# Designs tried in a protein design run: designed miniproteins, single chains, continued (5). Part 17

Each design is a single chain, and the fold is of that chain. pLDDT is the mean over its residues in the fold that is shown.

## One batch from the design tools (miniprotein)

Design m16595
Fold by ESMFold2-Fast:
Structure m16595 (fold): chain A 64 residues (1-64)
Amino acid sequence: AAPPVTVRLRLYDKEGNLIKEVTLTVRGDDWDRVREVLRELFEEAKKAGIELTYVDVEVPAPPP
């Protein structure tokens, strides 16, 4: 089992405005969980009338 990894997701609209920032912890090999969270965020945004166009996925660099 891979160690847990902290992932930061930043979601942007058509104009490049940051709409939401989410930090989550997943297993290092569990990108399916990241995709599930992204799908839920897009669905919530659509319900609120917000169109998300870009997602920035950032994983912290390992310590030296």
Scores: mean pLDDT 73

Design m16596
Fold by ESMFold2-Fast:
Structure m16596 (fold): chain A 57 residues (1-57)
Amino acid sequence: GPLVEELGREYGVTPEAIRGLVTLAEQLGRDVALQYAERELGLSRAQAQEIIDRVTA
């Protein structure tokens, strides 16, 4: 939806990466998703938390 596209532009990642991050958080838990975001997406822990929180609100 428009939110994942806006977040992708804001944080410099693809909308597909954001959907994957949120799915990972829902299936394997937040800490696993945050570690993935830092290592694979180049996001800070704080940026990844903000993305997950805004998508799941």
Scores: mean pLDDT 85

Design m16598
Fold by ESMFold2-Fast:
Structure m16598 (fold): chain A 117 residues (1-117)
Amino acid sequence: MEELEKEVEELRKKLLELGGEEMFKRMSEEARRRREELGPSEEGIVAARSEALIKLGEEIGEEAKKLAEEIARLYREALALHEAGTLDEEKEKEIAKRLLELEKKFLKEMIKALEEK
């Protein structure tokens, strides 16, 4: 996990150097707007984040959209396990690792899209 977290951080830094700041800002603004519409519940927060990420993925391309949909699925899985009281430390760590692996792939798609413009 530690090596994967470092790889993700390095990719985020490269994305910012390529002008990816605006993409993160647009995604954050969309997530905030949608959260205000859905309300302050944990379900509303997860749904707003998921919808904003999928929308960003759609703008980037087919592979990025698929990655965003899988990340959104894991967000919903984690919420469902938490609400059921079945989200133990080991399961949380497993989901976190899977999310980092998907985020790494998603960041690579974002970088590719920016380098092609």
Scores: mean pLDDT 80

Design m16599
Fold by ESMFold2-Fast:
Structure m16599 (fold): chain A 101 residues (1-101)
Amino acid sequence: MKLPPFIARGELPRDPRTGEREVLFVGAADSEEDKKKILEEMKKFLRDAFARGYTEFEVEAYDANGNLVLRGRATSLEEAIKLLEEAIKKADYVVVRARAP
């Protein structure tokens, strides 16, 4: 089933007890051209989040049927980008999260 390409960004309210912050970026695409565009936007999101003090990253990737095909965590920007590149190759729907204490 063909997925329409889309992107969505969000920031969760700061946890008032722990001070934890979370931001997320969601991308969906089924063509290689759209996947490349979403990958570059997600890489920019990760770099911007890291510059803002977000140090914990999580990538979740799903196929067109909604099956989880990749889940990974990283504590460095380079590892997060590698997970994201692998996710985009294997999946049509990718969620990337960044957290800070």
Scores: mean pLDDT 77

Design m16600
Fold by ESMFold2-Fast:
Structure m16600 (fold): chain A 82 residues (1-82)
Amino acid sequence: GETETHIVGNNTVTLDKDNKTLTITDGGDTETFTVDTSNPAKAIGILMQLLGKRIDAELSGNLDAAKAYQIAINLLKKLLSD
C-alpha cells in the first residue's frame, strides 16, 4: 500500500493510492476527493475543482494553501498516469 504525504505550512496533502483518495487539510478544515481512475471525465472534474481552489487561495493571499492545492494537482496527475 502506498500513502504519500506533503506538508506546506499548516496544510497537509495526502494521497492514498490503495483507496485512490486525495486529502487536503488547511488550518483544521479537511477536504477528501475520491478519484475514479477508470473515468477520465470525473478525474477532470476533480482537477477543475482543485484549480479553482488554488486560484481562490492565491487571490486571498493564502500562498501556502495555493501551493498545497498545486501539490494535490500534481499528485492527481501522477495517479492518472499510473
Scores: mean pLDDT 83

Design m16601
Fold by ESMFold2-Fast:
Structure m16601 (fold): chain A 86 residues (1-86)
Amino acid sequence: MTLVLVLENVSDEQLERYLKEAEELRKRGYDVKVEVEGKKLTITIGNLTVTQLIGEALRAIGLGLDGYEVEVKFSGDTLEIKITFP
């Protein structure tokens, strides 16, 4: 299963943090693809379990409760989470 995490309107500090987290996931053997376009960051992680996807969905729900704009879409074997920072 695949997770696609789309982060919009990221600050420079957030961008640096998420790029470091993606690098750490690669070091742990995850199949991670990163794309940066201005203030938009897209992270694609392959070969995840259902349990790992549920964990990411719960994190996204937490951000939505904190007032961030969060969209979640599941299609086929892909979970897409879009988060827009204020």
Scores: mean pLDDT 78

Design m16602
Fold by ESMFold2-Fast:
Structure m16602 (fold): chain A 57 residues (1-57)
Amino acid sequence: LLEEAEKLLEKAEEYRKEAEKLRAESTSPETLFEAEELEGIADLLRAVANYLRKKAE
């Protein structure tokens, strides 16, 4: 459980960084949509990871 939570946090950070890069380098509505989706996925992964960490304790 704890190890799974850490993997999810790592994945969330990767998605967040990818979204930030897309927002910085693109003015296209399509890539801005993609960045927003990646940000949403990262937020969900962090929420799940926090839940798993709490459960592991």
Scores: mean pLDDT 79

Design m16603
Fold by ESMFold2-Fast:
Structure m16603 (fold): chain A 84 residues (1-84)
Amino acid sequence: SELARRRALMQAWAAQVAALIKEADETLSPEQQARFKARLTEIQEEFEQAYHTKNLADIEALAREALERLQQLLEEMKREEKLG
């Protein structure tokens, strides 16, 4: 069912977001952690809006793109941290 597929997507999203938060907490300064979490909150709010208005394929694409962008941001912030 679509409901089961949407639930699986949300569970996967939550797990990947939790992993990124954990890595940020372990690798970034408190200031950079706050910046990362602020960006994550913005993306999560956009995703929640899309969840009720878009079809499943668009939501899956949005989730993938959002996670890729968050991972890229985290890696960039980790590099900045090592240079400071």
Scores: mean pLDDT 83

Design m16604
Fold by ESMFold2-Fast:
Structure m16604 (fold): chain A 59 residues (1-59)
Amino acid sequence: MAEEEAKKKELEELKKKAAEAARNGDSQTARDYALKAEELFGEEAGEEVERAAVRAALE
């Protein structure tokens, strides 16, 4: 989907999945989600997903 709303939902799903993977100790899967977000939505989106994963791992 090319709509901004669908894009935001997909980014939020990637952030959620990366955070869950990081919380479970699966840093490789969390990193894969961050890379996918960067590839689909740009570097800033990848950083958002990575930040969510790091925060989840620390909490």
Scores: mean pLDDT 78

Design m16605
Fold by ESMFold2-Fast:
Structure m16605 (fold): chain A 61 residues (1-61)
Amino acid sequence: SEDEENARKSLEGAKKATTAAEARAALHDSQRVLEEAKTEEAKELAKQGIEEAQKAIDKYG
């Protein structure tokens, strides 16, 4: 579904973040995807994106 694809893309962005700016952008993206998600799978992927983005912020910020 579109929600699942959007959530997967936000998670990939978070995993690929190598700067504080990229990590913050990925966090905002994943949070928006979570708010818009209509399926449990999309919500889970968006939550993973938030967790990965937070790890990247901790590492690069």
Scores: mean pLDDT 84

Design m16606
Fold by ESMFold2-Fast:
Structure m16606 (fold): chain A 57 residues (1-57)
Amino acid sequence: MIEELEKRIAEDPNDAEAWAKLGQIYLDEGNYEKAKKYYQKALAIDPSNEYAKKNLA
């Protein structure tokens, strides 16, 4: 799961959905620091990404 999202980002670094999904995975693992960084990256690419906005607010 993480490897597929990492590959997706490596091929398209502007894939805001993949960044947000990685953030959700790290949030579920309790790694809030990594989750926050990935959500911030998703919002930097797409400020309207509702998943990243909801979890960063």
Scores: mean pLDDT 74

Design m16607
Fold by ESMFold2-Fast:
Structure m16607 (fold): chain A 111 residues (1-111)
Amino acid sequence: MIEKAEELYKKNPSAEVYLNLGRLYLDEGQYEKAVEYFEKAIKLKPSAEAYLNLGRAYYKLGQYEKAIEYFEKAVKLDPNNKEAYRLLAEVYRKLGQTEKANEYQKKADEL
């Protein structure tokens, strides 16, 4: 299970390994553990994918301001990341900021 995956991948820690562990924890609903592993991935190698997934974990924790911060970092590294704009639209909808949500949704749809 996840704990066995951690033991297996501890022997060769890479950003990709930590991203995969973070995704496993995110899928299992262990959002705080997902944050921990995505932060480890970013420490080794910052990437749009790592920031995007860290934002997703914060979104699941209801930490919408942190989710926005990391989704914005993802689009700064990859301005054509359709998924990051879609997630920014989703967070702004959760905050009731409909106009800003529509702006980001339009940007996602145009990519």
Scores: mean pLDDT 84

Design m16608
Fold by ESMFold2-Fast:
Structure m16608 (fold): chain A 89 residues (1-89)
Amino acid sequence: NKEEEIEKLKKKAEEEAVAAARAKYAAGEGAVGPNDSEKQRAAFVENVQIVDEEHGLVIHATAFLVRDEDGNVVTQTVVYVEPLKQYSL
């Protein structure tokens, strides 16, 4: 089922992006800022792209770790799909 496989790839991209962002956070790297205060507020961001040539799609997933209203580190994700067009040269 084409739709089922696309949703599976979206989930895979999202999980890979989240895992990468969490790995950077655990390593104490990936947050950037000119001083300690800004570094503590910075998000740890990862972007993952999966090309699905079978369905002619590119799946993009971005994950970032941010602090919520209670100061807890939470993971936010954005996943979107673009059509893959191949043009004959």
Scores: mean pLDDT 67

Design m16609
Fold by ESMFold2-Fast:
Parts: structure tokens; sequence; C-alpha cells
Structure m16609 (fold): chain A 76 residues (1-76)
């Protein structure tokens, strides 16, 4: 259902928000942990949920954010 999808997306977005806050603070390890958990859930939702394209797009966004954190971590 849309309600189930929205609930799961809300959980993913909360993890992503926490990851962004950790990234802003320079806590790259915590940011990676949070983004990687969000990505795991987004990929699961893309495989099993009712709106795979929306979940897949968000997973791609999270993959980009993870690479951004890794790049910042390498440059410090």
Amino acid sequence: SWEEFERRMGEIEELSRKGEEAFKKGDYEEALKLYEEALRLARELARTGPHPEAARSYAEYLEEKIEEVKKAQEEK
C-alpha cells in the first residue's frame, strides 16, 4: 500500500537525515554507517515494495551520498 511505502520511506529518510548531520559534523564513520543502513533498507523496499522505481531512485541518491562521504574521508 501507499501507507506502507510512505512509512518505510519515512524510516529510510530519517536515517539519511541523521547521516547528513553526522557528515556535516565531520563524523564520516557514523555518516557511512547511517547512509549504508538507509541504502540497505531502500534496496529492500525496491525489491519487495509496491513502488520499486521510487525506492530505486532513492537508493541511487544514497549511493551518491556514500561516495561523497568516502571522497571527503580520503581528502582529510
Scores: mean pLDDT 84

Design m16610
Fold by ESMFold2-Fast:
Structure m16610 (fold): chain A 77 residues (1-77)
Amino acid sequence: LTPEQREALNRTVIAGAKRVIDAAYAGDDSAAQEAIDETLKRVEEILKDAPEETRQAWIDAVRAALQTVYDAAKEEA
Protein backbone atom coordinates (compact mmCIF):
# COMPACT_ATOMS: atom_id res chain seq x y z
CA LEU A 1 0.00 0.00 0.00
CA THR A 2 1.10 3.58 -0.64
CA PRO A 3 1.58 5.93 2.35
CA GLU A 4 -1.47 7.88 1.15
CA GLN A 5 -3.62 4.71 1.08
CA ARG A 6 -2.43 3.72 4.58
CA GLU A 7 -3.30 7.19 5.97
CA ALA A 8 -6.71 7.14 4.27
CA LEU A 9 -7.43 3.61 5.60
CA ASN A 10 -6.45 4.60 9.15
CA ARG A 11 -8.72 7.67 9.10
CA THR A 12 -11.61 5.74 7.51
CA VAL A 13 -11.45 2.82 9.97
CA ILE A 14 -11.19 5.10 13.03
CA ALA A 15 -14.12 7.25 11.87
CA GLY A 16 -16.17 4.15 11.00
CA ALA A 17 -15.53 2.52 14.38
CA LYS A 18 -16.61 5.70 16.20
CA ARG A 19 -19.87 5.86 14.20
CA VAL A 20 -20.57 2.17 14.86
CA ILE A 21 -19.90 2.51 18.61
CA ASP A 22 -22.03 5.68 18.91
CA ALA A 23 -24.92 4.09 16.98
CA ALA A 24 -24.73 0.84 18.99
CA TYR A 25 -24.83 2.69 22.33
CA ALA A 26 -27.80 4.72 21.06
CA GLY A 27 -29.59 1.46 20.15
CA ASP A 28 -29.76 2.53 16.49
CA ASP A 29 -29.08 -0.75 14.69
CA SER A 30 -29.90 0.81 11.29
CA ALA A 31 -27.36 3.62 11.79
CA ALA A 32 -24.75 1.09 12.94
CA GLN A 33 -25.28 -1.09 9.84
CA GLU A 34 -25.19 2.01 7.59
CA ALA A 35 -21.89 3.05 9.22
CA ILE A 36 -20.40 -0.41 8.58
CA ASP A 37 -21.61 -0.42 4.95
CA GLU A 38 -20.33 3.13 4.27
CA THR A 39 -16.95 2.35 5.87
CA LEU A 40 -16.51 -0.81 3.76
CA LYS A 41 -17.50 1.08 0.59
CA ARG A 42 -14.89 3.74 1.39
CA VAL A 43 -12.20 1.07 2.05
CA GLU A 44 -13.00 -0.52 -1.33
CA GLU A 45 -12.70 2.90 -3.05
CA ILE A 46 -9.33 3.67 -1.35
CA LEU A 47 -8.01 0.26 -2.45
CA LYS A 48 -9.61 0.14 -5.94
CA ASP A 49 -6.17 0.10 -7.64
CA ALA A 50 -4.61 -2.32 -5.12
CA PRO A 51 -4.19 -6.05 -5.94
CA GLU A 52 -7.47 -7.95 -5.44
CA GLU A 53 -5.93 -10.11 -2.69
CA THR A 54 -4.84 -7.02 -0.71
CA ARG A 55 -8.20 -5.27 -1.23
CA GLN A 56 -10.20 -8.35 -0.18
CA ALA A 57 -8.00 -8.95 2.90
CA TRP A 58 -8.55 -5.35 4.09
CA ILE A 59 -12.30 -5.45 3.39
CA ASP A 60 -12.66 -8.74 5.30
CA ALA A 61 -10.52 -7.51 8.23
CA VAL A 62 -12.38 -4.18 8.54
CA ARG A 63 -15.79 -5.89 8.26
CA ALA A 64 -14.86 -8.36 11.02
CA ALA A 65 -13.40 -5.62 13.24
CA LEU A 66 -16.44 -3.33 12.89
CA GLN A 67 -18.86 -6.22 13.47
CA THR A 68 -16.94 -7.20 16.63
CA VAL A 69 -17.00 -3.59 17.86
CA TYR A 70 -20.75 -3.36 17.12
CA ASP A 71 -21.51 -6.63 18.94
CA ALA A 72 -19.42 -5.64 21.99
CA ALA A 73 -20.90 -2.13 22.23
CA LYS A 74 -24.47 -3.38 21.77
CA GLU A 75 -24.04 -6.06 24.46
CA GLU A 76 -22.75 -3.44 26.95
CA ALA A 77 -25.39 -0.83 26.11
Scores: mean pLDDT 83

Design m16611
Fold by ESMFold2-Fast:
Structure m16611 (fold): chain A 60 residues (1-60)
Amino acid sequence: KVPELIEKLKDPDEQVRIEAARELGKIGGPEAVKPLLEILGDPTASEEVKRAALKALNNI
């Protein structure tokens, strides 16, 4: 479910965060937009996680 995927965006494992962003892009609704935008604004997030979030936003 989308709330579980949003929670996984905060996972300590970078690969889990990337996969959660991909799934949110495929099945997430408008409620996924704000959490994904927060990742793009996070200076501590890796480029890989930010790219996954940007791709997810383009698919919603």
Scores: mean pLDDT 77

Design m16612
Fold by ESMFold2-Fast:
Structure m16612 (fold): chain A 99 residues (1-99)
Amino acid sequence: LSKEELRELAEQLLEGAKEALEKGNYVLAYILANLAYGFAVEAGDRKLAAEAATVAGKAYLKMGDYEKAIKYYRKALALDPENEEARKNLEEAEKKLKE
């Protein structure tokens, strides 16, 4: 697969992950997000990989797994330090872990 094809697959999987998250299928959401992450990394698209990691983190947050959510948001910020969504969600997950 070309880098363009890998990026397209990652984008399609990421949209599927977001839809699964919205519908409350958190297991499907993190599976699709992790697949999107892998393809984005292979494509060399750090920003897309960060978005995929953020969606995986959101799925874990919704399942109450705050430690995994934090891990994935930190991964997203390591790839894209300017990802505002990952930063805000990291703050929320850290707050919930303290409660």
Scores: mean pLDDT 88

Design m16613
Fold by ESMFold2-Fast:
Structure m16613 (fold): chain A 67 residues (1-67)
Amino acid sequence: SAMEKREKVREKMIEEIKKNLDPEEQKAFLEALDILETKPTPEALAEIQARLEQLALELERRRREEE
């Protein structure tokens, strides 16, 4: 169902946020997720997923440089 699909995506996003983002970045993404909760559209969901994926790539790059 759409509700289950949305919940699964949200759970993955929160997991990535908690693992990889600084508090400031966490706030920005949590605000985006809150918007998704109030206006859950396929377009908004796709945009948030794309942004999260791009951020994950940047975080992986930064993590490698920190090591």
Scores: mean pLDDT 68

Design m16614
Fold by ESMFold2-Fast:
Structure m16614 (fold): chain A 76 residues (1-76)
Amino acid sequence: ASIIASLSPTEKAVLDALLEGPKTAAELAEATGLSVSTVNRALARLREKGLVEARRDGRRTVYSLSRAGVEAFTAA
């Protein structure tokens, strides 16, 4: 079974949006239709699972799929 199969619908929506490229929490909220608070909760869980990386870009934090996150989609 893939890691993706164990994700909540919210976590999967955020992860799917990141397939298009790196996004901030605000951009993920717009792309998914979720609140920024809900997106931040999902991002924390995805980072704990090693599927998402966070990087500083000036005053903003930009999120992207890790190599493990990309591989999880290939295995699904």
Scores: mean pLDDT 79

Design m16615
Fold by ESMFold2-Fast:
Structure m16615 (fold): chain A 64 residues (1-64)
Amino acid sequence: MEEAKKKAKEGDKAYAAGDLETAKKHFEEARKLYIEEAERSKDPVLEGVLLISAGVNALVIKKL
């Protein structure tokens, strides 16, 4: 969870700096980490929250 948030934040920083390729890469890494965390938690509620976070990052990647 924390590492996925860090990657998303690094993506935001890169985006603000105009480094779109680096931003996209960090958002892709964040998405992967959110999905992995959802699978590890085995908690349906937490899994849903983490998958929504992954989906948001996927939409950002698609629009970049």
Scores: mean pLDDT 73

Design m16618
Fold by ESMFold2-Fast:
Structure m16618 (fold): chain A 68 residues (1-68)
Amino acid sequence: SRDDVIEKESARLRELMLSLGYPAEQADAFVDDLRATWISEKYSEEEIREESERVARQLRAHAAERAA
């Protein structure tokens, strides 16, 4: 279901942020904002997956820039 996709992708992004060194509170706030957007803007399951993948790429890129 769409709710299952939201939960799965939210958990995945949270785990990614923690692995990249973001504080838990910041990771939770960021993911909660994304979840709220997906719900309020009525994102489809496909749109949620695509946005999750895009966000994951951006988070990795930002972490790499800070490490350089």
Scores: mean pLDDT 85

Design m16619
Fold by ESMFold2-Fast:
Structure m16619 (fold): chain A 94 residues (1-94)
Amino acid sequence: SAAQAAEYRRKGFEAFNNKDYESAAEYFRKAIALDPEDAFSWFYLGEAYEKLKKYEEAAEYYKRALELFVKEMGEDDPVAKKVRRKLKEVEEKL
């Protein structure tokens, strides 16, 4: 449900703020399972994996977030540009 996806996102942010990036990633994965078109959940999953220094997986999740942001807001959207920058940064660490 949308309410359940929102609750998992909230728990993901709480874990991320506590620097528990593994729990944050698990909660954002659960949110995505309920709402696979939520670009923000894919983006935050990428950020959690980047903090864990799992750059290959972070790049995969940032690519998915970028596809969704571009589809919804267009290539010139500031959020899409931020995600492209994050993607480039993690790919340079591979």
Scores: mean pLDDT 88

Design m16620
Fold by ESMFold2-Fast:
Structure m16620 (fold): chain A 57 residues (1-57)
Amino acid sequence: SAAADAAEIGRHMLELTDGASLEERGTVNRKVIELRKAGKSVEEIKAEMEALVKELR
């Protein structure tokens, strides 16, 4: 379900951005919104989030 997908993505985001700045969290959140609008799977979104976090560090 969309709610379950949102919850899973949210948990993964919290784990990846633990201790991160508000700016980093905001950047990742905006990317998630774009990918969800594009119809990407949870697995694709999680992979893109991980790649983005590595680029920001």
Scores: mean pLDDT 81

Design m16621
Fold by ESMFold2-Fast:
Structure m16621 (fold): chain A 110 residues (1-110)
Amino acid sequence: MSSAMKFLEEVLKILVEKSIEAELVLSGGTLSIRFKNEEDAEIVYPEIEELAKKYPDIKVEQVGNVIKVTFENDGAEKITEEEIKELAEKYENVEVEVVGDVITLKVKKK
């Protein structure tokens, strides 16, 4: 499993365990984590930022209700649709949507 995939798995676990609704959109080598409001993003950002410190090729930034994740060294290109589907199957409240080159993970409360 790539560093990018390990990071994504840990981020998803944080969101599910905290019961925070978010959409994780993987597009063009960037992961965008979109929250319903800025307060939800502020609650999880410190934990995601600490997680990112363990991965030298991953950078995170909060912009309003969105946390942007940038993968260096083609990290995002190592994430496959099949790995994302397998990850989502571990959680009953996570849905996967694939539209062209855009993969979205939808985290719901429940």
Scores: mean pLDDT 80

Design m16622
Fold by ESMFold2-Fast:
Structure m16622 (fold): chain A 61 residues (1-61)
Amino acid sequence: EKEKKEEELLEQIKKEYEEAIKTEKKEDVLEGLKRALEFAKKNKMEKVAKFLEEKIKELEK
């Protein structure tokens, strides 16, 4: 179902984010998150979009 696919994608995004924070520059991670957020909003992936917005806000602080 669509909800399960979004949850699987969200888990993958969380794992990629944890890895990127350790290996990439903060600005590069922010750029990637912002692009992913636009994609999630366009595809109405509310759970993914919410996660990405929270992480962007955390990194901008």
Scores: mean pLDDT 77

Design m16623
Fold by ESMFold2-Fast:
Structure m16623 (fold): chain A 69 residues (1-69)
Amino acid sequence: MPEAERVAEEIARELAEELGISLEVALAYAREAARNVILKLGKLDEEEVRRLARELVELYLKAQEKAAE
């Protein structure tokens, strides 16, 4: 879905800038969030994708802090 990819790319860029993570990592989680939102709601809800992507990235950052020890 071209629209879902566009939304994922925009959210990934925002998260990479805000949270200081790589675009590759941010994009992976933004894509996963978009896929999950579409599966759960049957539609692309950009606000829900942004919320879920942020939650996934924050969980990733916590896991990375733990793994680095």
Scores: mean pLDDT 80

Design m16624
Fold by ESMFold2-Fast:
Structure m16624 (fold): chain A 74 residues (1-74)
Amino acid sequence: VEEELAPLSPELKEFVIEKAEELGIPYELAVEIALKLNEVAQQLKLSEEQFKALLTKELEDLKSNLEEYLRRKA
């Protein structure tokens, strides 16, 4: 999981892992979302706090729609 999050700082990698565990989201989905959001964050020059807020929102949205999302991915 840390290798897959290589574009992120160590602090952000830890945040992604912690948030995925907290919300019960599979690490593979959390990694996919984190990498996509990292591209957006780089483009928009977001701070680490802004990135963490954006990631939290996306992962919470995934949790709310997790069953539908997993059904689409399966």
Scores: mean pLDDT 73

Design m16625
Fold by ESMFold2-Fast:
Structure m16625 (fold): chain A 66 residues (1-66)
Amino acid sequence: EPSIEELIEGIKKAIENELFDVALKGIKKLIELGADKSTVLELLEELEKKAPEYKEEVEKLKKEIE
């Protein structure tokens, strides 16, 4: 099972390769594992910027971690 650091790198690569569903699943897993809110927010903002169609899901996750 990937560590938090490995998961963060995987999410960044998924966003770069336009695998937005994979990136979203990875961010949800980071939240479950208790990753830093700042790190999660940065990844959510990057995902929303590159995939505006995911804005609703991103906003839900932002609300969940606040």
Scores: mean pLDDT 81

Design m16626
Fold by ESMFold2-Fast:
Structure m16626 (fold): chain A 86 residues (1-86)
Amino acid sequence: MKAEREAEARADLEAALRLAEEAVEAAKKGDINKAASLGAAAGVLVVAAGIHAEGIPEAEAALEEARRRVRELIEEADKIIEEIKK
């Protein structure tokens, strides 16, 4: 169970980072709706990873790092969207 939960947490975090990066690329292309939906999906996966990582120190450390990175990427996408709306 713990090894399975750790693997699920890591998979969720990897997917969240991927979606957050795709949100930035969508924002750069002017696809505001796609950027917003990808950012929201990344946020959901971070929450899921937190549930799976609970009580597993190595997974919790990976979660903290990924949360920071996802937040940075979503903030970048939001800033690009704001510039496009001008």
Scores: mean pLDDT 81

Design m16627
Fold by ESMFold2-Fast:
Structure m16627 (fold): chain A 62 residues (1-62)
Amino acid sequence: MHKKKGEELLEEALRLAEEGRLPEAFEKGMEAVKYYREAGDEEKAWEAREEVTRAIHRAAGG
């Protein structure tokens, strides 16, 4: 159950980043990372953090 919620939050964060809504994207991304960490999935937590950071950086930096 926890992994599905993390995936939903990650997808929402990436969509918000594409829309240029960077503060909301960061908040949803952090929620996804916390969800994976609470589920004991450190690898997915790290991957989610990297993916969100990269998406936000692309949207903000061009």
Scores: mean pLDDT 79

Design m16628
Fold by ESMFold2-Fast:
Structure m16628 (fold): chain A 70 residues (1-70)
Amino acid sequence: MEQERRDRLIDRAVAAVEELEAKLGKPLSDTAIRIVIAQVLYDEGYTGKEINELIPEAVARYRARRAARA
C-alpha cells in the first residue's frame, strides 16, 4: 500500500475518534478508541491482519495529537 494512502486512512480513523469524542463531550476509553479505529478500517475494506497492523499506528497517531494539544 502506498504510504500516502496509508497516512490518509490512519488520519480518517483518528478523525472518526475525535468526532465521536466531540459528539459525546468526553474522552473515549482505550477500548472504545480501538473499536472505532477498527470499524473505520473495516468499512474501508481492510480485514484481520491488516487491521491489527494498522490499529497500533492509528492509536499512536491519536495519542501524539492529543499530547501535543494537552
Scores: mean pLDDT 79

Design m16629
Fold by ESMFold2-Fast:
Structure m16629 (fold): chain A 88 residues (1-88)
Amino acid sequence: MAKEKAEKRKKEALEKFDEISERKSEGMRAVMEEATELFGEVYLAMQRAEELLKDPEKRKEFEEEGKKLGVSPFLVAYREALREIREE
């Protein structure tokens, strides 16, 4: 069968996030809408966000911020990653 390309995988990831955002917070939905417009940059930021969450110290910081904002710690990490990418 034909190989599914990265574009298809990105679409599948967005569909999964759509299902999650329907049950979660308005903040997640807002990020999903931004992801549609900034898809290439957002994809890199999401990869970096996962790396940031591997650091226990940063993870704790993101969990605290996420509780205050009513969003997942991944969203907080994502915004930090996006800032780093734009500064490079």
Scores: mean pLDDT 69

Design m16630
Fold by ESMFold2-Fast:
Structure m16630 (fold): chain A 62 residues (1-62)
Amino acid sequence: SAEAAAQARVQALRARLDELRKRAAELIAKMKESGEFDEDLTQELIAVYREIRALERELAAL
């Protein structure tokens, strides 16, 4: 059914969001531990948050 397919999609998107949020937390922890500005870590964190926002928009459209 369409509802079952939508529910499976929502679960998959939520699982990916959880992984990305965990990755963001790991990057923030690394940045705090170093105490120094790291361009590569900053760019990766921006990319992770961009993907989180895209997935949140996909969930909102379902």
Scores: mean pLDDT 84

